# Ledger of designs, part 65: designed miniproteins, single chains, continued (2)

Each design is a single chain, and the fold is of that chain. pLDDT is the mean over its residues in the fold that is shown.

## One batch from the design tools (miniprotein)

Design m6384
Fold by ESMFold2-Fast:
Structure m6384 (fold): chain A 68 residues (1-68)
Amino acid sequence: MKSAKEIVDELVKKVKEEGSATVTVPATPENVNGLISELSKLVAENPDLGYTFTFKDGKLTVTLYKKE
């Protein structure tokens, strides 16, 4: 099972190639806290990147994107 760091690393790779990347995971506290922590660190170090969180039907959808 992929860690939050592995998920974020994969999103970064896809964003560099495609400009945006989306992943959907179960909205468990571990997934929510892990992804928020890793994405917050990422955008602090890479201010050209942004992310969105959407919670629906017990799932968390994360989109990482390049700012215009």
Scores: mean pLDDT 80

Design m6385
Fold by ESMFold2-Fast:
Structure m6385 (fold): chain A 82 residues (1-82)
Amino acid sequence: KGIEYLQEGKFEEAIKEFEEEIKKDPNNWKAYLYLGLAYLGQGKFEEAIEYFKKALELMPEDDPRRKDAEDEIKKLEEYLKS
């Protein structure tokens, strides 16, 4: 459900759904990753970076999505310095 909201650009609804997922399982790194994407969609880059970093903290070391999250953090940090 949250992913559907994210794909449709319904970022406030997506955030609410992923916050509920985190309440059920605080180690759900996918929910943190999707929160980062939802905040990114809203143009809230600092919040997006924080949630991507939280996702990486909990994400398995061998997950292929780690590089994508790291690359996105780097891009957003570079943008915020400009």
Scores: mean pLDDT 83

Design m6386
Fold by ESMFold2-Fast:
Structure m6386 (fold): chain A 96 residues (1-96)
Amino acid sequence: EERSKAAALTTAAMVLASIARIYAHEGNLEEAKQAARDAAGVFEEAAKLMSPEAGKKYREAADHFRRAAQAESPEEMLEHIDRAIKLVKEADEVEK
């Protein structure tokens, strides 16, 4: 089921998002940037398997993770990660 694949990808992406957030809070920008880049890729793949509305929110979340990966400070990175996580939660509500 494509829905099951989307759920698995979303779970993997959220784990990566949590890793990025933890490293950003620690000031470990290189590890946080790598996790953010990985999360962006997984959210893009999940977006292809979702409804148009939820997929749009997942693509916006992926864009925020890419911006987090380009951030020069933990503060800027955390802002983008938090926005991305909020978009994912909104997308999950739309799919139900």
Scores: mean pLDDT 83

Design m6387
Fold by ESMFold2-Fast:
Structure m6387 (fold): chain A 103 residues (1-103)
Amino acid sequence: AELNAKEGETVRLTSNKPVKAPAAWVRNTSSGGSVVAYLSKTGMVFYDPRLVGRASLDTATGVLTIKDVKPEDNGTYDWYENSTANPGEAANGTKVGATVEKI
């Protein structure tokens, strides 16, 4: 799903699917795609350093909340199931559709 938020807004990213760890949120742009949040099979969450302090992943739902959005956060976000890639890496696993909402 496409995120075109204004700077300072808060957004919620949802896959609307049951969470299956390991999994990742991936941001795709014209310059490429990279993992921005990774949920391990043991329930640990790892964030891209640019999102630390601004993002929160709900481990029960897979929902990613990004507060204080920056222009560089814009792009197409997808949820990937069975992904073991770390933040900053290219995703693996199975791409799942996503929804973006402003809160």
Scores: mean pLDDT 81

Design m6388
Fold by ESMFold2-Fast:
Structure m6388 (fold): chain A 57 residues (1-57)
Amino acid sequence: SLEEALANAERFAADLRLSPEKREALLAAVRAGYAASGDDLSSSPVLAEQFAAVMRA
C-alpha cells in the first residue's frame, strides 16, 4: 500500500541519515511511483530512477 511504502521510505531515509531535502524527494518519488503505476511499485522504472537520483544527489 502507499502508506506502507511511505513508512518504508521514511525508515530508509532515517537509516541512511538523508538530508531533509533528500527525504522529501524520496517521499515524493514514492507518491509519484504509485500515481504512475497504480498501486504496484515493485517493478516501477520511474520509481527506480527517482530512488537512484535521490541517492546520487
Scores: mean pLDDT 68

Design m6389
Fold by ESMFold2-Fast:
Structure m6389 (fold): chain A 63 residues (1-63)
Amino acid sequence: SEQELLDEILEALVAMTYALLKRSLPDDKEAIKEALERMLQIARENGSERAVKFAEEKLKEVE
């Protein structure tokens, strides 16, 4: 379904953002958090509960 495809795309974007920033700026927790909060907002606006949960989980890992 279109919703399943959207969920996969948004979850992948969150995962890529997290992995890239952790590799590029590992000590900049604020930059990682800000990017993840932006992704969380996008996920919420698009109604993707799967991507929302994933982004929230990654935010907790950063603290």
Scores: mean pLDDT 83

Design m6390
Fold by ESMFold2-Fast:
Structure m6390 (fold): chain A 80 residues (1-80)
Amino acid sequence: SEEEMEKLVKEFIEEADKIAESLTPEQRREVARLVAALHIRYAGLLLEMELFGVSPEQALEELKRDIEWAKKRLEEIKKK
């Protein structure tokens, strides 16, 4: 559901914010850009559901892949 998708995005952002508290200003800016990129991907999935008839189940699976991508990017930012 869209509610489930919103919850996943919110949970990731909350976790990213907690991690960002221990990061440098440079790393925090990269985390902010990552969060923005995730929002864009999420908005794209909502548009696919609205305009192309993608099922909520398929959109949720795609969002889970986007979250996994975001987690990998977050780990890369932490290495800098």
Scores: mean pLDDT 84

Design m6391
Fold by ESMFold2-Fast:
Structure m6391 (fold): chain A 102 residues (1-102)
Amino acid sequence: MSEEEVLKRFEELVKKAIEAYRAGDVGGLLKQFAEIRELAEQMTPAQLLAVMRALLERLAKASPEERQVLEAILDLVLDVAAERDPAAAAEMQALRDAALAE
């Protein structure tokens, strides 16, 4: 997939996860997290960094409820990155820390 296609697919999964969370659908939420993890495991380090930046931008504008889901997805993406490229994971963690410092 192109970077644009990966980002679009990732954003659709994030949207579905938020919808499942709002509905109290624990099974649906876990399914979306599994699909997000599977997609993240197929990403390049550059694509993982791009989705991290997109998540942080969305997190800055998120409601408290959406923030809980987005932070869980951030932790998941960081976990995948740490297993595949510790240097990329360190850069992503620094971006997260900087974005949340305000």
Scores: mean pLDDT 79

Design m6392
Fold by ESMFold2-Fast:
Structure m6392 (fold): chain A 57 residues (1-57)
Amino acid sequence: MKEEIEKLYEEAKKAIDEGDFETAEKYIDKLLELNTLEAHIYAALARMMLYVKKLEE
C-alpha cells in the first residue's frame, strides 16, 4: 500500500515536471481511488505541484 502510494506520487510528479498534465491528473486520480488518508495527502501534494506548474505554463 505505502509503496504503491509513493510510486503513484512519483509518477504524477514526473508527469507534472514534463508538462504532461493529463497523465499527472490520471495518477492523482489513482491516488484518490486508493481511498486512504496517506494516499489523499500525496494526492493533495501532487495537485499543489500541478497547479503551480500550470500557472508557469
Scores: mean pLDDT 79

Design m6393
Fold by ESMFold2-Fast:
Parts: sequence; C-alpha cells; structure tokens
Structure m6393 (fold): chain A 58 residues (1-58)
Amino acid sequence: SGVEITSYEFLVLANEVSIEYIDADAKVLGLSEEEKEKLVKELEKKIEEARRKIEELE
C-alpha cells in the first residue's frame, strides 16, 4: 500500500540524513574512523533493506 511504501521511504531518508550528520560531525561526536565506518555500514544496510521493501511493494 501507499502508506507502507511511504514508511520505508521515510526510513531511507532518515538513515541518509544520519549518515550525512555522522560524516559532518564525526569529530564533534568523538567517533574514531573505525567506529564511523562501522556505524555508516550499518545504516547503509538498513537503507538497502528499506529500498528492497519499496521495490517489492511497487
């Protein structure tokens, strides 16, 4: 349904914004390069999963 697709689209956007924030503010957040990479990879995985759900629902 459209509502379900919109929910996954919101998830994609929210996680993309989180990655941008981490990239911009990693130094302020006190994240090591390794911690940053791990966190970004986890968020990218969630985005990919959400995108797959959108494709399945179209």
Scores: mean pLDDT 76

Design m6394
Fold by ESMFold2-Fast:
Structure m6394 (fold): chain A 56 residues (1-56)
Amino acid sequence: MKEELEKAIRDAEKALEVMRSLGREDDAQTLEEAIEKAKKDPSLVEEVRRLVDRLG
C-alpha cells in the first residue's frame, strides 16, 4: 500500500534529520541508504521501520 510506504519514508526522513542534528552521522548514513533502497523496492519498507525503531 503506497500510503504505508510513504508514511514510513517520511518518518524515516524526519528521524534522519534529527540524527544529523545530534551528530549521529553513521546512523544517519545507514538510515539514508535504507530509505533509498525502499523507494526502489517497497518490500524493504519493514526494514526501514525497524531501523527507525532501532536507531531512534
Scores: mean pLDDT 78

Design m6395
Fold by ESMFold2-Fast:
Structure m6395 (fold): chain A 61 residues (1-61)
Amino acid sequence: SAVVEGAREGIRAARELAKQGKLDAAIEGLESVARAVEDVDPELAEEAREALEEVKRLKEE
């Protein structure tokens, strides 16, 4: 599905933003991905939420 493939790219892009220190942009991207695929691929939505929690922890450190 185009939505699922876009979500996988979104997670990868957000992880790259986090590596660049753009944590707020990474958080926003991951929240959008999780919401977009929640009904289509709940497992991928959970992966996005796990990545979101990782980035939020980095921002708190």
Scores: mean pLDDT 82

Design m6396
Fold by ESMFold2-Fast:
Structure m6396 (fold): chain A 70 residues (1-70)
Amino acid sequence: SELEERLERLKKRVEEISKLALEKDKEKPISEETREEIDRLLARAREAALRGDLKEAERLLEEAKELIEK
């Protein structure tokens, strides 16, 4: 189903963003405050996805990615 496909994509995005944060931290240390904010955004995205709120999950993942790429 389309819903299952989106959930799988969101799960992969969460994993990719978590990995991106770790890789970025190796190049330029991410502040503790920024890391905590990224972790909160990823946790909220997972919770939104579990509720079936895919739009909110995607928004939170994009926010986390932007914060990492800053």
Scores: mean pLDDT 77

Design m6397
Fold by ESMFold2-Fast:
Structure m6397 (fold): chain A 101 residues (1-101)
Amino acid sequence: MHIEKAREALEAGDEEAAKEHAEKAVEEAKKLYEEGKYKEAAKLFKEAAEIYYRLGEYQEAAKALKLALDAAVEAEDYDLIEEMQPLGDKISDAQIEEAEK
């Protein structure tokens, strides 16, 4: 799966490959959402948001997290929504810091 390749690339220091695989994982998650597989889509969007956050791509991380939250709501997976709160806080803090530059 592309998200696994994104993590592998990130651990290897290949930021460009990590971004490309994260983008493909987002497209895969969008297809899962369109198929009604909301819980699977939410988890994949969340993992992509974590990759973007670690890459410093805070706008893409925020977009992926929003899609993850929307999918988790559709899945009625409130535990997953709670699990995403710390990531949401980190992304928001990073976006505020970027806006101050």
Scores: mean pLDDT 84

Design m6398
Fold by ESMFold2-Fast:
Structure m6398 (fold): chain A 59 residues (1-59)
Amino acid sequence: YDPKDVEAEALLAFGQLYLYVLDDPERAVELYEEALRLARDPELRREAEELLAEARARL
């Protein structure tokens, strides 16, 4: 249990909402970058990096 990982996971969920539902990749990038700064779990960090790359590809 790590409160920063929980916060990062929430930011990834919001980023996915912006990327896939609201079609706002610029906002998604901001949320994913913040998630990556907070994430301590290696698997969560890898997921954040993959989502960040996808969002950046849509800029």
Scores: mean pLDDT 82

Design m6399
Fold by ESMFold2-Fast:
Structure m6399 (fold): chain A 71 residues (1-71)
Amino acid sequence: LELDDIEEVVEYARRNLSAEELKEGAEHLEKLAELLRKKAEEEPEKREEFEKAAEHAKELAERLRELAEEK
């Protein structure tokens, strides 16, 4: 996930998902970010890739929670 991909997903979610679905999505992304951080520790050769993916998943989760509160 890159920044542009995050914005595209956020705009899709804003148009198509309910507040409840946005909260569920954010929870799943938060769990994914935790899993990716654990993978970064377990696979040092791919650490940078997993850390970037975890950061983007966390950013997307935060954006989805914000959208849920605005609805």
Scores: mean pLDDT 78

Design m6400
Fold by ESMFold2-Fast:
Structure m6400 (fold): chain A 65 residues (1-65)
Amino acid sequence: SMMEKEKKIEELKERLKELGLEVVKVEGDTITVGVKDWTLQTAYRLVAAMGEAVEVGFSLKVVKK
């Protein structure tokens, strides 16, 4: 349902914030996160974020800020 989708989106946003990633926007089934650098630590966070997004049926898009 639409309410269950909204709940999944909010839970996903919270998990991404816990990973230290900025959520830039959510559009359809795509969530966009912003990064300021391309360090190994950032790469590990992005891999974890991809896993979280895929688990709830979302695609992850990454933009550099």
Scores: mean pLDDT 80

Design m6401
Fold by ESMFold2-Fast:
Structure m6401 (fold): chain A 58 residues (1-58)
Amino acid sequence: SAEYILELVKRSLELVKPSKESLPLIIESIREAKKLYPDVTDETVEEMIKLVEEAVAA
């Protein structure tokens, strides 16, 4: 579910802060995940990207 995916992203960010260099790969992975999981909404994808980008920018 979308909520499960968001929790996975949040947990991953707590365990390992992504680098600026890895940001494009992470965003690509999120976009690919949406293709594999059609029930993931555009809003959920945007929230995932925001969480990752915020973590990198901090």
Scores: mean pLDDT 76

Design m6402
Fold by ESMFold2-Fast:
Structure m6402 (fold): chain A 60 residues (1-60)
Amino acid sequence: MNVMRVEFEDPELAREIAEELNKEDPEVEARVEGGVLTIETDKPVEYLIGLTLRAIGESL
């Protein structure tokens, strides 16, 4: 299992990204607490990074 944590200055943006990640892949579990986005998956870290960047780009 791979875990990635990303801290955002805007908690709302972090929440939008978490929602998009959970929508795109049911095997990815994204959680937000106080602007900190935690992503857990059994998929490779490279896949996780790509998904996160895509979600950020689509949210902006």
Scores: mean pLDDT 77

Design m6403
Fold by ESMFold2-Fast:
Structure m6403 (fold): chain A 115 residues (1-115)
Amino acid sequence: MEEVEEKIRELGSQDAVGTAIALAATLKGYSLEEIDELRKRADDIDYVAQLTAEAMLDAVEKELGITFTPEEREELLQRIADALRKGLRDGNLDAGFAEVQRIIREAIERKRAEL
């Protein structure tokens, strides 16, 4: 467990892609072997963005007790992944995360208002 925490901290200090992988690993509870497998695909920005988007959306549903429909989930995953992909390409993950936060907030507000 300590080795996983050290690896996650190391990844988070390297670059925007490493930070995204570290966040996904933390949210999903990945093992060292799973983190090493993810790093082998670190050059696949689309894959990293999709993985991080899924981890973030899963965490939001779990923490807030909200369940999106399959159609809502697919749309949200696409929008979140697009925001992260742009942030990763531009080397500005903070801007990517800010856009993701906006997307998630709007989706939560819409979901709660329509219930």
Scores: mean pLDDT 76

Design m6404
Fold by ESMFold2-Fast:
Structure m6404 (fold): chain A 94 residues (1-94)
Amino acid sequence: MSLEEALARMERALQALVAAIPDPELAQQVAQAGQRLIDALRAGDVEGALKAGGELEKLITEAAKTLSDEQRQEMMRAAQALGRAFAEALRAVE
């Protein structure tokens, strides 16, 4: 998989993740953290990408506390898809 393909998958997964968060302020924070992650990977900034990824994980954890079991399941599916695409993007920048 190319870096471009992995980043495109991350963008789609991020859109799904943001859509799964009903709190608009938290959804915006997740969108901003996810975009910083994608931008860092596109620039080859692995350190910046890992930092943004850690911030995103904290925001997802906070979102999970406010959701029903069904909403949490949908959010976690999107988060897992994003995590897989992120791992592929990291391998592509090596």
Scores: mean pLDDT 84

Design m6405
Fold by ESMFold2-Fast:
Structure m6405 (fold): chain A 57 residues (1-57)
Amino acid sequence: METTRLSRTATAQGANGGTTVTLSQVVDADGRVLSAEGTVTQGAGGPVVSSTEAVFE
């Protein structure tokens, strides 16, 4: 296995709902981050509002 997918998730709550942040990273066998992406979802009537991705070479 040369590449491993790692994920992190954090959830925060606000007065009008909550925000969930999900971050996923792809790393190689030496622990180098090859790519990372995150999504933000707002609660209380908010779908996915943003998505970002970063790639390291």
Scores: mean pLDDT 55

Design m6406
Fold by ESMFold2-Fast:
Structure m6406 (fold): chain A 70 residues (1-70)
Amino acid sequence: PRVVVGQLGPGVVGLLFDGLVASEETVRAAAPEADSVTVSGSLARLTFNMSTSDVLRKAREAARRLEELL
């Protein structure tokens, strides 16, 4: 997959972009439910204020949207 999802901690998810650089604006557009978004090169860190199952679901939705945008 072009975007890999990893859980970094409670409510915190990392998105790794395979061979691509995404802007913070692009990541934020794909994850509007995220409380915060930080992008550094090929990695985005997203924080969510919701349950762990909801966080993983929203992160996977964001990853799919990003794969369509990138």
Scores: mean pLDDT 75

Design m6407
Fold by ESMFold2-Fast:
Structure m6407 (fold): chain A 71 residues (1-71)
Amino acid sequence: MGLQQSGHSMYRSLNVDPSSVKVKVENGVVVLEGEVPSREQKDKLYKAVDQLAKKIKSVKEVINNIKVVTP
């Protein structure tokens, strides 16, 4: 079974400014571009866009090109 490990998020709250991320749609491919301070914010944005894209017939694929920028 292994030992229980403490899984703590790096951040208590994840608020990402949507203006820091661009969404482009070309030939049915949605490309996410921009910068976020954490990987969790990147994953959150990708999942949200992917879920919306699955409801749009013209969208064939979602590509996550968001860059994680840390000091």
Scores: mean pLDDT 66

Design m6408
Fold by ESMFold2-Fast:
Structure m6408 (fold): chain A 61 residues (1-61)
Amino acid sequence: MEEELEEVRKRGEELGKEFSLAAYVDISTALANVMRKNPETRDEADKLLEKGKKKAEEILK
């Protein structure tokens, strides 16, 4: 009962953080995908994806 409510609240807080991370990663991935369609910007796309992952990792700390 109360424990379930506490867990829901805590999970909501965790989901809030994960949601922000997911949004950041998704945006970076979308941009990288667009750049990856152009051979000239393919290398930039790879770097963007890696930076997005590093940002997510940093926030998870």
Scores: mean pLDDT 65

Design m6409
Fold by ESMFold2-Fast:
Structure m6409 (fold): chain A 62 residues (1-62)
Amino acid sequence: MARGEGEAKGVKSSAVLDGLDLTVTFSKPVTGDDKKAAEEAARKAALEAALKAVQEQLEKAK
């Protein structure tokens, strides 16, 4: 599983990627462009974490 955090305009967001399901949680209520920016930042962070986890598994394997 991959987890990432993003931030846009002072709004922190956390994303958890479980298989094909992406859940994004915001630290406070957000609207419009601020919501979209924070959501994209968290999504990209979660995807980067997933790539790192795959790479580490490949290197950690005997």
Scores: mean pLDDT 72

Design m6410
Fold by ESMFold2-Fast:
Structure m6410 (fold): chain A 89 residues (1-89)
Amino acid sequence: MPVIAVVRVTAAGDRETALAIGRRAAEAAAAVPGVLEARVLPGSRADNEAVVLITAESREAAEAAARAAVEAARADPRTTAVEVSISPP
């Protein structure tokens, strides 16, 4: 059963800035073995928020992909907050 991980990125700046950080995070997640899909969505809570939705074949792949996404997001100095949630098995 696929596992869903959600990485929320808040940026100093506008929606375009948040989405750009989110795209880099999604690219990092998609490179992890066992990831089926990584998508970037605009955040619904604020204009400066992006959501990275990761679908993985296992919890281990989801956790590795979430870590890669967080590292990529935090590497950008415009990132002010990153939140992670992973669905139960």
Scores: mean pLDDT 84

Design m6411
Fold by ESMFold2-Fast:
Structure m6411 (fold): chain A 59 residues (1-59)
Amino acid sequence: MSSNTKKAQELIKQGNDYYNQGNYQKAVDLYSQARKLAPEGSPLRRQASDNYSDAQSQI
């Protein structure tokens, strides 16, 4: 896997931490970054996009 895939996974984990703290705006920022780094069409990119939409709905 590319280094960008690993970075995207790390960003999703960080976003989840902020989401659990109720900091949805920071979670949105982190998921957005993860989406950009995850390969197009990958399950990881889908996960980042779904998490982004969910976090944004909480704002």
Scores: mean pLDDT 83

Design m6412
Fold by ESMFold2-Fast:
Structure m6412 (fold): chain A 71 residues (1-71)
Amino acid sequence: AEEQARLGGEAYRAGDYRTAGEHYEAAGKLYAEQGNFTTAALAYLEASRAYEKAGDLERAARARQKALELS
């Protein structure tokens, strides 16, 4: 979970927003599986922002919905 969040941040800083979104989404899923719903929601919000910058509005909307369900 934490490794995926770190990789998401690295990809985001490199301008690879699609890869950043995918890593943040993976982190959100793993945190949710661990029962850490607050951190999972934050990871999904970061995924949503990354997907928006990538122009992937569908994945951005889906990630935002997952964050709302967990918060």
Scores: mean pLDDT 85

Design m6413
Fold by ESMFold2-Fast:
Structure m6413 (fold): chain A 58 residues (1-58)
Amino acid sequence: DRVLRYAVAILKYAQEKGVDVSELTIEDAQEAIETYLGERVSPAAARKALDLAKSFAG
């Protein structure tokens, strides 16, 4: 599942930056995915992955 892979990248990005995942924007999510996976994603894909990442964080 690509969305799950993206969500994991977002969580790693938040942990590395010392930022709460709830504070990340869609733009931050796109940057996280590009940084860790080398993929450029649409805002819609980033939003779905970010929402999933937030659900994992509690």
Scores: mean pLDDT 84

Design m6414
Fold by ESMFold2-Fast:
Structure m6414 (fold): chain A 72 residues (1-72)
Amino acid sequence: MEEEIKALEEAAKQAEAAGDNSAVARYYTRLGKLYLEKGDYEKAIEYFQKALDYDPSNEEARKLLEEAKKKL
């Protein structure tokens, strides 16, 4: 799980450097899901919010953000 988080963080940085906002949003959504599974709801919320900053139309990130907020 820690290795998966690191890989997604690096992938998000590469996509961000390339200007691929849709890819950045997908990677941050996946990071948020991993933190949700770990029970780190504050970090999950942070990553879902970042995903929506890059792609406001990402319905998955929006739904998961609301789910994570209910867990706090």
Scores: mean pLDDT 82

Design m6415
Fold by ESMFold2-Fast:
Structure m6415 (fold): chain A 57 residues (1-57)
Amino acid sequence: AIAELRRQAEAYEEAARTALQMADKVSPSKAEEYRRLAEDLRRKGEELRAQAEALAA
């Protein structure tokens, strides 16, 4: 359970990093969309990581 939550958190964190990389390579309008996507993905990763830490306590 905890390992699964950490794995999912890592997947979201990597997806957020990819979205930020895409933001640097596209037009300013699309860059803003990718940055918003990255923020949403990072937030989901943080939530899953926090859940894993709470369960590990």
Scores: mean pLDDT 82

Design m6416
Fold by ESMFold2-Fast:
Structure m6416 (fold): chain A 79 residues (1-79)
Amino acid sequence: SEVERLIGIVLRAIGLLYDIELLVKKHPDNEELKRLLEEARREFEEVVRAFRAGDLEAAERALERLEEILKEAKEIAEK
């Protein structure tokens, strides 16, 4: 079901955003991580917009961008 797939994307996006926020909390003086969090919030807004529109492809693209942001944030948090 398309609705079940969209719900799954939103739940996954919530988890990704939460993980990015945790990294920022662990590194409060890291301005690059704060910038990535702002970018992640914009991509999360796009996931929610796409969910409301029933746009599965747009939701999947925004989720992929969130996954890329978390990967970059993890690399920055490693010293």
Scores: mean pLDDT 89

Design m6418
Fold by ESMFold2-Fast:
Structure m6418 (fold): chain A 66 residues (1-66)
Amino acid sequence: ATVEISGLKDARKTTALALDAIGEGGTAVVSGGDVQTVTATVPTEEAARRLAEAGEKAGGKATLTL
């Protein structure tokens, strides 16, 4: 499952989301500068949904591909 979280403005929260994806046994790519995007691939749909929810709480917009 893949999650794209865009519109992130706090680099600390962006890093935490990327580390959460890695902790779920997935991978994450961080891109952008003042506004960041996390693209994460995780092994389960439930992990993807948790990351999407956390990303939206961080002020981002999450898109799920399950």
Scores: mean pLDDT 82

Design m6419
Fold by ESMFold2-Fast:
Structure m6419 (fold): chain A 94 residues (1-94)
Amino acid sequence: AAPRANVPAALQMALDIAKKEAEKKYGKVKSVELTRARVRSRLTPDGVLIDIEAEAIVTTEDGKKYKVKVRLRARTRPDGSVELLEAEVEIEEL
């Protein structure tokens, strides 16, 4: 079979990054809601490269809400596993 991008795993990685970064700055996260995702993939010699720009609303246990923007680059290996290559995070209080 031709190699394909593991977009679900890469999106979950973006949401996990959003949660972890928000928790480091603002305390325990109650929920993470993906509001927007922009996904680009391309085949490379090392597997399928995935670029994601994701926006999520993170709600902390105190009820405060934050818009978290995650830009990540990941590689889907031939076995379907996803490797994080780079990530950038921006957080805005709502």
Scores: mean pLDDT 82

Design m6420
Fold by ESMFold2-Fast:
Structure m6420 (fold): chain A 71 residues (1-71)
Amino acid sequence: LDLPPLEELTPEQLREAAELFLERATAYAKTLSEEELKELLELTKKAAEEAKDPFEKEGLERLAKALEEIL
């Protein structure tokens, strides 16, 4: 999906885009091997810990939880 530039999105549109991204990322993760999924989970957890923006951190933590539920 081609989204407009991030700087042109309202906070509500950003939240909707993040939820759509989470849904698609979760669907893609289900096509990965268990080893690849574990690697993605570790990278996502590390990114969440290093994130300085609260919105980005929350999004990454939600993705990590979704990935753990697939495993």
Scores: mean pLDDT 72

